# Designed miniproteins, single chains, continued (3): the designs that were tried, part 102

Each design is a single chain, and the fold is of that chain. pLDDT is the mean over its residues in the fold that is shown.

## One batch from the design tools (miniprotein)

Design m11779
Fold by ESMFold2-Fast:
Structure m11779 (fold): chain A 99 residues (1-99)
Amino acid sequence: SAEEALKKGREAFNKGDYEKAVEYLEQAIKLDPNPDADTYILLGEVYLALGDYEKAVEYFKKAIELDPNNVRAYNLLAQAYYKLGKEDEAEKWREKAKS
């Protein structure tokens, strides 16, 4: 089920099993017709930990589309842009977070 896949994804992330976390979280999204912003934030964090900063940006943007009031997603997006060397973009997203 989507709920079980999400739980396994969170457990894998907490253990540092990032590749397994991606597999379970992508499965959770596939099984859920309406994934929440938190699921996309978690996937973005996993990709950030893996060093796939472009995918991290993609998923954090998806989280913001679903929940524009999620301050954490803006801060994480800024971090991903900073890792990409896009300092101007990182600063813009930090300002939006009001952090």
Scores: mean pLDDT 86

Design m11780
Fold by ESMFold2-Fast:
Structure m11780 (fold): chain A 101 residues (1-101)
Amino acid sequence: SSAEELLERVRKLGEEAIEALKKKDYKSAYETLQELLRLLEESRSLDEEVLKRIVEIALETVLELLQYLQDNRGPLTEDIKRVLEVLNRIQSLVLEILQEL
């Protein structure tokens, strides 16, 4: 149940980040993605099977958000740059974790 609760939290954070981007609430998107990044870093000590599921969901979320920004981007503002920077950090961490599994 704790593993399923953690996976549900990762999914919820992803959904909240996408929702925030759709509303052009880049501050909330950034804060939500920082929370996801922290959750991933804290999850590195978990069971390999749970960790694999978490990083797969996180990767799908990052790819969806990057695609959304590519399709819907206006001028590249500082707020959008901050969102892109945290997305790049999450992607790098996910790839690092996948190499260790």
Scores: mean pLDDT 84

Design m11781
Fold by ESMFold2-Fast:
Structure m11781 (fold): chain A 92 residues (1-92)
Amino acid sequence: MSEAAGAIVDAMREAMRAGAEASVSIEGDEVILKVENASEEAIKAVEEAAKKAKDAGAEASVEQKGKEVTLRVKGLSAESQTGVVLDGIGLE
């Protein structure tokens, strides 16, 4: 399940490298990564992260609305959710 958190952070980093705007939020038991003005590379990075999270046993989905891409991951602990937000914002 911790691997799902890493996949979200990786997707955020790749989106930012592609010049997109990325934000992370927590809604209940779900971590939501939203990418705005996503390029094709940013979209692929989010889809790759969703696949890796699912392969690791987490529940992950990707929703695309025009140029916005949203990754949702369920089953992370509150500590893992907080870590994703802090790591994503801090961008190491």
Scores: mean pLDDT 71

Design m11782
Fold by ESMFold2-Fast:
Structure m11782 (fold): chain A 58 residues (1-58)
Amino acid sequence: SETLERAAAEARRAAERALAAGLSKDQAFHVATQAAMAAGLPPEVARYVAREALEAVL
């Protein structure tokens, strides 16, 4: 879906920026989760997408 694709892209960008800024993996996961939720995903799905995004960036 377009929402899922956009949320995954936003989560990945958020994780990349957080890690580049020197934030911890836990902080990067939190920021990525917030980005996915802002893109329209419910919290449980947003956490899953954020974990996948963080793994892709690491």
Scores: mean pLDDT 87

Design m11783
Fold by ESMFold2-Fast:
Structure m11783 (fold): chain A 55 residues (1-55)
Amino acid sequence: GAVTALEISGDASEEQIKAVREAVEKALGKSAEEIKRVAQETAAKAGVTVNLTFA
């Protein structure tokens, strides 16, 4: 699926935000459902919120 926006919010370090972004980007070749799952799991581990917008 095509991701048109990726937003990360929360009181996390720059390194944690970068790690979340990189994990989601590595999943971009997968289904939209799998991308959302990876985003939710990584966000939970980092203590942040991730919002994805799909085309």
Scores: mean pLDDT 74

Design m11784
Fold by ESMFold2-Fast:
Structure m11784 (fold): chain A 64 residues (1-64)
Amino acid sequence: SMEEIEKLKKEIEELQKRSDELAAERQALLAAGAPKERIREVVLEESELTLKIMLLYIKIKELE
C-alpha cells in the first residue's frame, strides 16, 4: 500500500540520518586517535545500518 511505502521511506530517512551521524563520529574518533576497539564498534554499526537501508529499499521495490 502507499501508506506502507511512505512508512518505509520515512524509516530509510531516519536510518540515513543516523548513518551520517556515525560517519561523523568515526571521522572524529580517527582524528582523536581513539582505540582500535572503539573505531571497530562504530564501523560495525555503520555496516549494520547500510544493510538495513538496503533491505528496506528491496522491500519498497517488492511493494511497487
Scores: mean pLDDT 88

Design m11785
Fold by ESMFold2-Fast:
Structure m11785 (fold): chain A 78 residues (1-78)
Amino acid sequence: EEKKKLLEEAKALREAAEGLKEDIEKRAEELRKKAEELEKIDKKKGEELKKKADEALEAGEKGVEELEKKAKELEEKA
């Protein structure tokens, strides 16, 4: 009954976490490439964009971890 619903929700959260992880990795790579190109023109702005890319990746990784943590909590309650 409830147990099956919790496991299905956990699976959905894990799939969402996987998709989010892929999107984050792609966006971070694109930002880093832009930062490298910008660094050739304006060193300070390029370095600032690199920091923002790293911060965005870290924030995204936290989001993935929260989704995975929530999935685990649902699995444990099941």
Scores: mean pLDDT 81

Design m11786
Fold by ESMFold2-Fast:
Structure m11786 (fold): chain A 66 residues (1-66)
Amino acid sequence: MASEEQKKLGAELVKRGEEVKTLEELLELAEEVAEALIKQAGGKEEVRKFAEEQLEKLRELIEKER
């Protein structure tokens, strides 16, 4: 199970996600999520790579919508 800190962060991110109105705001939120995941995992390379891959996919979606 996630730690209390991870659970609190998750709830905060879900709330912010509901308030996101633009693709650019969604990208900012996703970057915060990726940074939090990397930090919580102690900088593990596998987690960092996964987060970077998800951010790249999101950036591609935003670029297509422009």
Scores: mean pLDDT 70

Design m11787
Fold by ESMFold2-Fast:
Structure m11787 (fold): chain A 97 residues (1-97)
Amino acid sequence: HMEEMDRLREELVKNPELTIKRAKEILAKADQLPPPSAEDEALGRGVREGFETARAAGYPKNEIAADAVVVAHSALREGRAGLAKYTAETAIDYAKE
């Protein structure tokens, strides 16, 4: 499971189109989850701000996009719609640049 996530991240870093595709799939699935709690929404915003801080510190956009998809995928499995949506949107934004 952990090795599968590591392999996914490596592939996403090399392929922005795949990152966008996976993030869009996560957004579509997150829309099928119950509405996010206030805590889940706050967590999602905090994680997005963390990625913005990492980018400002010089972390590569393609690596941030890949990391954001991995977080979004885990959030989706845990039923965290807010965290999944915020991180998937972050992945799309950074992968498009």
Scores: mean pLDDT 82

Design m11788
Fold by ESMFold2-Fast:
Structure m11788 (fold): chain A 67 residues (1-67)
Amino acid sequence: EEVEKLVKEAEEYLKKARENFGSKEGIDALRKAGGILTRLDLMGYGEKVAELKKEHDELAKKVRESL
């Protein structure tokens, strides 16, 4: 299932971003997770991934605050 695969990919990228916080690898992973979550939202699955979007937003805010 395409949606399930995208959700799993977003979760994996968020985990990588969390584990590599503050590094280029972590920033790249966070960007990829954001892209996947945006795609899922546009497909009508925004509610299904609301918690993952919240995690992404929180990590992105922390990255911006660390600059």
Scores: mean pLDDT 81

Design m11789
Fold by ESMFold2-Fast:
Structure m11789 (fold): chain A 94 residues (1-94)
Amino acid sequence: SDEEEIEKAERAHENLLAYIEEQLAQAETLSPAEAARLLASTIGLVEHAIREYEELKKTASEKVAELLEKIIEELRRQRDRLRALLAETRARAA
């Protein structure tokens, strides 16, 4: 059902956001070079999730597609935040 798909997508999104914050906290405890590798890996996971949700949206119902678009927009904001932090971290690693 749409409601079950929505709940599942929201739970997966909340878990991914929690994972991102965990990786950010871990990066603060690492050397700049190690932090840069962790951030690059985390960005890769976020980019993969965006692609998966974009594909899922193509065949989703209107209600599910609307939620997936909101999730995609939030993940794009998180990706941009992580990319900015990665650039700063790489500058410190050099």
Scores: mean pLDDT 89

Design m11791
Fold by ESMFold2-Fast:
Structure m11791 (fold): chain A 60 residues (1-60)
Amino acid sequence: SEIEKLIKKLEEYARKYLEQGNTEMADALNRIIQKVKEESDEKLKLRILQTALEVLELLG
């Protein structure tokens, strides 16, 4: 599903930040992933994931 693909992308960002020693960002992203997995509203899941990824892309 689209949601599963976006979760995987966010997990890849979290791993990359952890590998770079940015534990604060990695922890923040993992908390977002956990909240998304717990969310029952599919539209809200998608919105959270898209917003997080957009912010990460803007940060470079």
Scores: mean pLDDT 86

Design m11792
Fold by ESMFold2-Fast:
Structure m11792 (fold): chain A 90 residues (1-90)
Amino acid sequence: AVKIEVEGQILNKEVEADGERFLIDSAMKITETAPGEPARTTLIVFGEVISGPNKGKLFVGTVDDVDPDADLAELAERMLREGRYSILNP
């Protein structure tokens, strides 16, 4: 059996990255522990672009193998500043 643990937080935080402003709505860490495997923690972040040509579009970021003890807001901001997200088109 696989053990899955989820830590989620509504952040409602504005971040500026690469000349655009983002509103981070929420972030979660998903830690999966499979038999015979090391535990792995994945970050998932959701939000909205609030400036520039992509204003009003949603974004999502997924980052594998994050520190399970790191703060969700810090991880989400770093993800945006590193460009590790996708802007969703309808």
Scores: mean pLDDT 85

Design m11793
Fold by ESMFold2-Fast:
Structure m11793 (fold): chain A 100 residues (1-100)
Amino acid sequence: MEQKEKEIKELEEKIKAETDPLLKARHYFNLGNTYYDMGEYEKAIEYYEKAIELLKEVDPDSPFLMLAYLNLAKAYEKLGETEKAQKYVDEANRVADRFA
């Protein structure tokens, strides 16, 4: 758990310094994953949503956007938000269809 707190601190500093939107989205996604691994699903959702917002603008047809939606859906499943989870699985499938 202490290792995860250090990882969070490092990611927050990287986000603050990063000017490349794609790399910033990657840092938000990694921060979401760190909170998810800690069982902090509401915080994981917040950071996955920040990553998705950037990715929709700079890389809307990428496998990374699809993966971000799938991880967002998993976090909503953990909170029992079944309808929201399904919505984001559907969004991931729409992204997949664009590069199929």
Scores: mean pLDDT 84

Design m11794
Fold by ESMFold2-Fast:
Structure m11794 (fold): chain A 67 residues (1-67)
Amino acid sequence: MEEKVKEAVEAIENKDYSRFVKIFLELVKEHTPEEIAELFAKIKGLDEAQRAGVRAAAENAGPSVPR
């Protein structure tokens, strides 16, 4: 689980939003958004603003990405 969260963060840093959304959707199926946000914070030491940015990116990519 944590390795997938770390990979998702790296995808955001590389602007690979398709990969990020794919990993995020897998995590959402098994975990709550709150749990996912806490894992991002713990793994990367992400600030609250950074976590909010990651969440916003995932939500905005949603309209046609999940397949």
Scores: mean pLDDT 62

Design m11795
Fold by ESMFold2-Fast:
Order: sequence, then structure tokens, then C-alpha cells
Structure m11795 (fold): chain A 60 residues (1-60)
Amino acid sequence: SVEEQKERLLAEAEKAGLDVAEVERAAELATRGLEARRAGDEARIAEVEEEARRAAAERA
């Protein structure tokens, strides 16, 4: 499931010494994007993509 994949990513990030909160935020955004695409909600897909772009810009 998506939840199990998220838990695995967080566990891996913690083991690697990465910022778990940042990885969790990225995983949550990816999940929201997947659900929006599944629902065919184009406006919501655009919102998630915009948030992802802003998050990436802040990190750079």
C-alpha cells in the first residue's frame, strides 16, 4: 500500500541520517498527487505540482 511505502521511505531516511521530516513531506506530497490523478482532478494535480516545485526551489 502507499502507506507501507511511505513508512519504508521514512525508515530508510532515518537509517541514512537524512532529515526525516523533509522526506515525510515529500512522500505526503507524492501521495496527494497520486490520489488527485486517480480522481482525475486536474486542478488538484496542478496545485500539488506547484507545491512540489516551490518546495524544490526552497531546498535549492
Scores: mean pLDDT 74

Design m11797
Fold by ESMFold2-Fast:
Structure m11797 (fold): chain A 75 residues (1-75)
Amino acid sequence: SMKLEKASRAAGTLMERFGIPPEQSWLLIPPLKAYLEGASAEESAEILKKRLLESGLFDEEQAEAAAEEFKKLLS
C-alpha cells in the first residue's frame, strides 16, 4: 500500500538523519501506527515529538526538528 510505503520511507529517512539506531526504532512505532490508522501527518508528528522527549535521548530542539521532518515526509 502507498501509505505503508510512505510510512516506511519516512521512518528510514528520519532514523538516518537524526541518528536513531535500529535498537531505538521502537520510538517510531506509536507515531507510525497512528499515521497508518488514519491520523494526519501533523498528529503523527506530534506523537513522535512527545515520544522522543519522553525517551530522554533528545532535547526540545532535536525533537521539534525530527517532528517537522517527519511531518514533511508524511505529507
Scores: mean pLDDT 84

Design m11798
Fold by ESMFold2-Fast:
Structure m11798 (fold): chain A 72 residues (1-72)
Amino acid sequence: SPIKRETLTLFRLASIESEVFIAERMKEKNPELSKEIAELAIRDAKELAREVPELRERLEELIKRANEIIKE
């Protein structure tokens, strides 16, 4: 159903946003773990962007933030 699909998509988006937020917060305390979480966020965001093209712009912004953690 459209409502169920939308709810699951929102949950996945929130999860990716949380991964980026945690990675940014942990950057100074644990740089290695921060980079691992950022790489997971990029992977999850790319998958969701492929499945839900309407979210591509927002997911690309999250990917950009995660890449800034990795590249340093």
Scores: mean pLDDT 86

Design m11799
Fold by ESMFold2-Fast:
Structure m11799 (fold): chain A 73 residues (1-73)
Amino acid sequence: MGDHLGVAEEALKEGERNKGTKIGAVLYTEAGYNYYVAGDYEKAEEAFKKALEIDPSNSDAKEGLEKVKFALS
């Protein structure tokens, strides 16, 4: 029941290694959702923002960022 943080951390590391690629944006988005499910909203926000820096049109990252901002407000 605690593997969401581990999955998020590994996805974040792989996303950082794949910066500037389509795969990197997908991996940051995956990290963001896993952090969100784990309740780490600040790290989820950072991951979604990084995904959008690579692919500003990524709908999953935009939706995730909106959910995180709502949870933090």
Scores: mean pLDDT 80

Design m11800
Fold by ESMFold2-Fast:
Structure m11800 (fold): chain A 58 residues (1-58)
Amino acid sequence: MREEMLEEAKRLLKEGKSLEETARILSEKYGISFQEALAVANEAKSELGKDKPDAPGI
């Protein structure tokens, strides 16, 4: 379940969505609170940074 939310968050962030927009989409789609969705979006952003340390602006 959390893995699905992380994958969606990563996808949305890759498309150029902001953390707030990503969190709102997750909150509406999964029925979780905005704060929990923000935590997931933040975690996805951190994972993207770790997974692609060689991604300068793309």
Scores: mean pLDDT 74

Design m11801
Fold by ESMFold2-Fast:
Structure m11801 (fold): chain A 55 residues (1-55)
Amino acid sequence: SEKRVEEAARMLGTSPLELKEALREVLAGELSQREAAERLGTSPRTFSRARRLLE
């Protein structure tokens, strides 16, 4: 849902668009979770926590 993406993006200090793109690339196997977290300026732990909000 868009609302959950916005909440997760706020938690990470990024935009919803940047978060959606990073998630797409991780799910496609183009980025590791660590690489996606680094690109968004966060830790892998925080990225994983934000991802859990999206289910």
Scores: mean pLDDT 80

Design m11802
Fold by ESMFold2-Fast:
Structure m11802 (fold): chain A 73 residues (1-73)
Amino acid sequence: SEARRLAEELRERILADPSASTIAAAALLGIAYDVEGDREAAALIFEALAEALAELGEEELAELYRKRAEELR
């Protein structure tokens, strides 16, 4: 699926470039899917973001996005 592909690409991008702008872009994509009513795509994006943040040691922020993804399922 497109959302799964985008989620994996975002995870890889965040791990390669853990900048605030890259993280913000990923969060905005998740928000955009949620606003458009594609809750499953939004959940996949937020799960990928949470996973990448956890690997970077940003555990509190990772938990925030993990919970956001769970709320969308």
Scores: mean pLDDT 84

Design m11803
Fold by ESMFold2-Fast:
Structure m11803 (fold): chain A 88 residues (1-88)
Amino acid sequence: MMKGGIVVRKVAEGVVEIRFFWVAEEYRGKGIGRELLDEAIAKAKALGAKRLYLVADSEAALRFYRSRGFEVVAETDLPGHVLMSRDL
C-alpha cells in the first residue's frame, strides 16, 4: 500500500491545481506530506506552471500549506474550506 498520494492537474496554461492529496493515517507526521507536496511543486514547475492552487479542508491542512508558502486567496462555499495558492 502506498504511504500517501498527490494528484496534480493542469487546469489552464501556466496553472496547475492539486486535485487530490492524502497521507495514510499511520504515516502522518513523518514528513511524507512535505515530500509529496515538494514533488507536486517540482512537477508543476516542469509542466510550466507559474502558480499552484489547492483547497485546504481543515485548520491543520491550512497551517501545513501556509508553512510551505501557500496563501489564502479565496473562501469557498464550504465552512472551513479555503482556496490557497503559491507562486512557483
Scores: mean pLDDT 71

Design m11804
Fold by ESMFold2-Fast:
Structure m11804 (fold): chain A 66 residues (1-66)
Amino acid sequence: APLPSDEEIKAVLLIIQGAIAEKNKDYETAARYYEEAAKLLESIDPQTAEVYRRKAEELRRKAAEA
């Protein structure tokens, strides 16, 4: 198996932090972590990057709702 890149490791750590924030209903913080992870994954795994980008957009909409 290929050794994971530094960027891939960073993306995984950001996803974990995003999941923790989401569990705490801190949707803006969760969205920020998922968006940063998506940026790192864009050139490595664009399909997974799109999933987390969409997740971040959904969470930002929830954070903005009264």
Scores: mean pLDDT 82

Design m11805
Fold by ESMFold2-Fast:
Structure m11805 (fold): chain A 64 residues (1-64)
Amino acid sequence: SKDELLDEIEEAAQKLLEKARKTLDAETVRQLETHIQALLEKSKTASVEELEAILRVLKQMLEG
């Protein structure tokens, strides 16, 4: 469902921010947090196909 995709996106975003906090400076992390928050807000009105694309990108960033 769309809600399940939103939950997976939220989890992937959280993991990405945790990784960033270990490797990046505080200012860069704050900017990334702002961008992730904007992405999550946009996700509320996104189509299922758009949500699947967002999730793929976040997972690729976590893996690479």
Scores: mean pLDDT 81

Design m11806
Fold by ESMFold2-Fast:
Structure m11806 (fold): chain A 118 residues (1-118)
Amino acid sequence: MITLTQSGGGTFAAGGSVTLTDKMSGDTSLVVEVGWYRQAPGQPLQFVASISMFTGEVSYAPEVAGRATISYDPEKKTTTLDLRDLQPEDTATYYSYAVAFTVPPQVFWGEGVPLTVV
């Protein structure tokens, strides 16, 4: 079983920046994708960013493109999401995820870290 431990949320000023981190533990040998989703109050779950370990491809949602950087450190098993030029619309609970290449594929989720932009 894979466990995702998130950190780095809180209350931040508009125009500022934040780093959200996720540390994976457990058997990560079959992990093929890591990333972040977010859910704002009263809104559906929204994709933010991903890294594919299959292709090396990095993907960003249009709402954060140009303001976000996702990175993964395989030695530390740590995924980071840097958000710049924070906007009130970035206010959400942010969930890290990991996709394992099992049969069927398994998705593991972090418990969520709240971010408030004022």
Scores: mean pLDDT 85

Design m11807
Fold by ESMFold2-Fast:
Structure m11807 (fold): chain A 112 residues (1-112)
Amino acid sequence: SLGEELERLLAAGRYDEALALAKEELRRLGREHLIPFLDAAYEMLGKRPRTDEEYITMSIIDLDGDGVIDAEDFLTLAKILLELPVPEEYRKLFQQRLAEVSQGVLPPKPPE
């Protein structure tokens, strides 16, 4: 029902309400530390990244790899954070990208 309600709100373009609902449920689950990811996805809805920080954020949450955060990306991210059913590949991809950024893993520099 929560996943269906989020889908309904996003399909109606009610992004503020979808964000508020997802945040409230994350707080109920004791997962408030994940709220910044939802805020970032919301702020980047329909926007292409323009700063290094926005590119890094998009690299974590752009699970379909199209270079734009859309309603489907927001929904998929919200479902991952709320532990709702998603394809395992998206959950693993999010965890991998988050771990890489959190550990400061940089691409190998070419030898000088």
Scores: mean pLDDT 74

Design m11808
Fold by ESMFold2-Fast:
Structure m11808 (fold): chain A 58 residues (1-58)
Amino acid sequence: MTLEELAEELKKLLKEKKYKEAIELFRKYAKENNQEDFLKLSDEELLEKIKRLVKLYE
């Protein structure tokens, strides 16, 4: 999954208000791409990062 594909999928989940699924998808991506710093973030902090990422790819 590319970062662009991730942003598209996250955007769909946010539109459906599936925030838990969006956070889980982002954590899975971070783990697969060795981004351990993102795995240390709370669900609230990750949701904020997800919203920013989606906005960047609009």
Scores: mean pLDDT 80

Design m11809
Fold by ESMFold2-Fast:
Structure m11809 (fold): chain A 81 residues (1-81)
Amino acid sequence: MPSREELEARARELEKRIAENPEDAEAWFELAVVYAELGETEKAIEYAKKAAEILEEQGKEREAAIRLTAANLIAIGGEIE
């Protein structure tokens, strides 16, 4: 499994990818998963919501809801219950 340093490096790579293509919803969602694995639940939720917003803008509301739900379940599993 990736170390904390490897997860942080991956987060930086995804942030660069997003800087080049801010409409890359998959990159936003992957960033949310990385921050969830780092224990940064608040950032994970923010990035997951951003991915959902981009998918909604693309007319993919169902996919947006699925992504948001998945990230929320990761966050709940890390914090409570």
Scores: mean pLDDT 74

Design m11810
Fold by ESMFold2-Fast:
Structure m11810 (fold): chain A 73 residues (1-73)
Amino acid sequence: SDELLRQALELAAAGRYAEARAAFAEGLERAREDVIAEAKALGLPLSDEEIEKALEERKAYIEEQLAAAEAAA
C-alpha cells in the first residue's frame, strides 16, 4: 500500500535502511494489488503494461527518496 511506501521513507529518515528496503519491497507488492483493485472498482480494466508503468513511476520516486536519504547519512 501507499502507507507501507511512506513507512519505508520514514524508516530511511531514521537511518534504518535495511528495514526501509524491506518495507519498500512489501509496499510495492501491496501497491500492485491496490492498483488492480482500484481499476476494477472503477470499471477501468488496465492492461498489464499500464499497471507496470504506474508501479514503475511509484518505485522510481521511492527509490530516489531512499537514495537521497542514504546519501545524506
Scores: mean pLDDT 72

Design m11811
Fold by ESMFold2-Fast:
Structure m11811 (fold): chain A 60 residues (1-60)
Amino acid sequence: GEEELEEMKKLKKLIVELARRSGLSEEKIKEYEERAEKLVEAKDWKGLAKLGHEVLLEAT
């Protein structure tokens, strides 16, 4: 429902923020933002979690 969408949007923002704070290029940040937005639109929780993990691996 609406609560799930809000939580997914918060997770999307966190993923993008992590990428930005990790010193990734603007092109990479935009790529992750676009990918996260598509996953939120698709309501794909597993995909969004995997993307978050991918960003964490890039950040380390």
Scores: mean pLDDT 82

Design m11812
Fold by ESMFold2-Fast:
Structure m11812 (fold): chain A 80 residues (1-80)
Amino acid sequence: SQIKSSDGNKIVGLYTTVVLHPERSEEVAKESIKLGEEALKRGDNESAAAFYSVAADAYSIAGDLEKAKELQKKAEELAK
């Protein structure tokens, strides 16, 4: 894909994992948050937004709708 390199590959991998292995959704959510925080530290808001969006989807699959909503809002604010 024409996504930017390392973070793009990680986003695709995490999203693929949570879709194919919903039992790993909490693991994927936590890793996605960690990678999102690292992207924010680099000033990469676009990658951070994508990581937080994956984390929101993962928490939604895990049944934690409150965390999913919080992370989705954070992703939307970063994507502006």
Scores: mean pLDDT 82

Design m11813
Fold by ESMFold2-Fast:
Structure m11813 (fold): chain A 65 residues (1-65)
Amino acid sequence: TVKEVAAQLRLIGTGVDLGEPVKVELRDGKLIISGTKTEEHYKALEEEAKKIEEDTGIKVEVVKD
């Protein structure tokens, strides 16, 4: 959906701003973001994930590799 695409782009943009080579996948209406390796960047992505969940109801999972 347009809503899912917009949320995915928000996560990609956050990764670009952090300088991280992040990957965003959509599975069954849930967004999975991976590729972050620092605690600081993981926290920033978790904060954006919470905002997306509150704004859209889309679940976001942040994976630290």
Scores: mean pLDDT 75

Design m11814
Fold by ESMFold2-Fast:
Structure m11814 (fold): chain A 71 residues (1-71)
Amino acid sequence: NAMDEAALDKAVEEARRILQEAGATPEQVDRFAEALRTVGKAALDDGYSVEEAVELILRGARVVATHLRNQ
């Protein structure tokens, strides 16, 4: 529904911020944010809650950010 999509959009925007702070290039931010949105949508389609989908997106962003900071 529209509210779940809005929550996902907000999580993806937060993921973009996390990636940018870790030093990701604009291209990397776009690529990883789109991948994380796809994962979040897949979680919702599989019956996970919106809270679980959001946490999955944010956790994924933090893992990528940690890898980027270690470069």
Scores: mean pLDDT 86

Design m11815
Fold by ESMFold2-Fast:
Structure m11815 (fold): chain A 86 residues (1-86)
Amino acid sequence: MVTVRLEILGKVGKENKVKVKATVTSDEDAEYEVWISVGNKTVKVKTVRKGETVEATFELDKIGDYAAVQVWRGDELVASALVKAE
């Protein structure tokens, strides 16, 4: 099973940026691709395998924007999480 967590860590500096942490853990003997969407940008962060944990920290440019994490096995979406920065 693949577990996804997406957490708001707080504001960064005086620029109204919000720091977000994504954590993805897999207990399955398969390779999963971790993709992060922030506003209008989508990037592949890493792959996660059995017994591995992938952590990524990134900043949202505005309060009120959203961040989403998608976990893919080939062309199949197996897990996702979404958070809105406030």
Scores: mean pLDDT 70

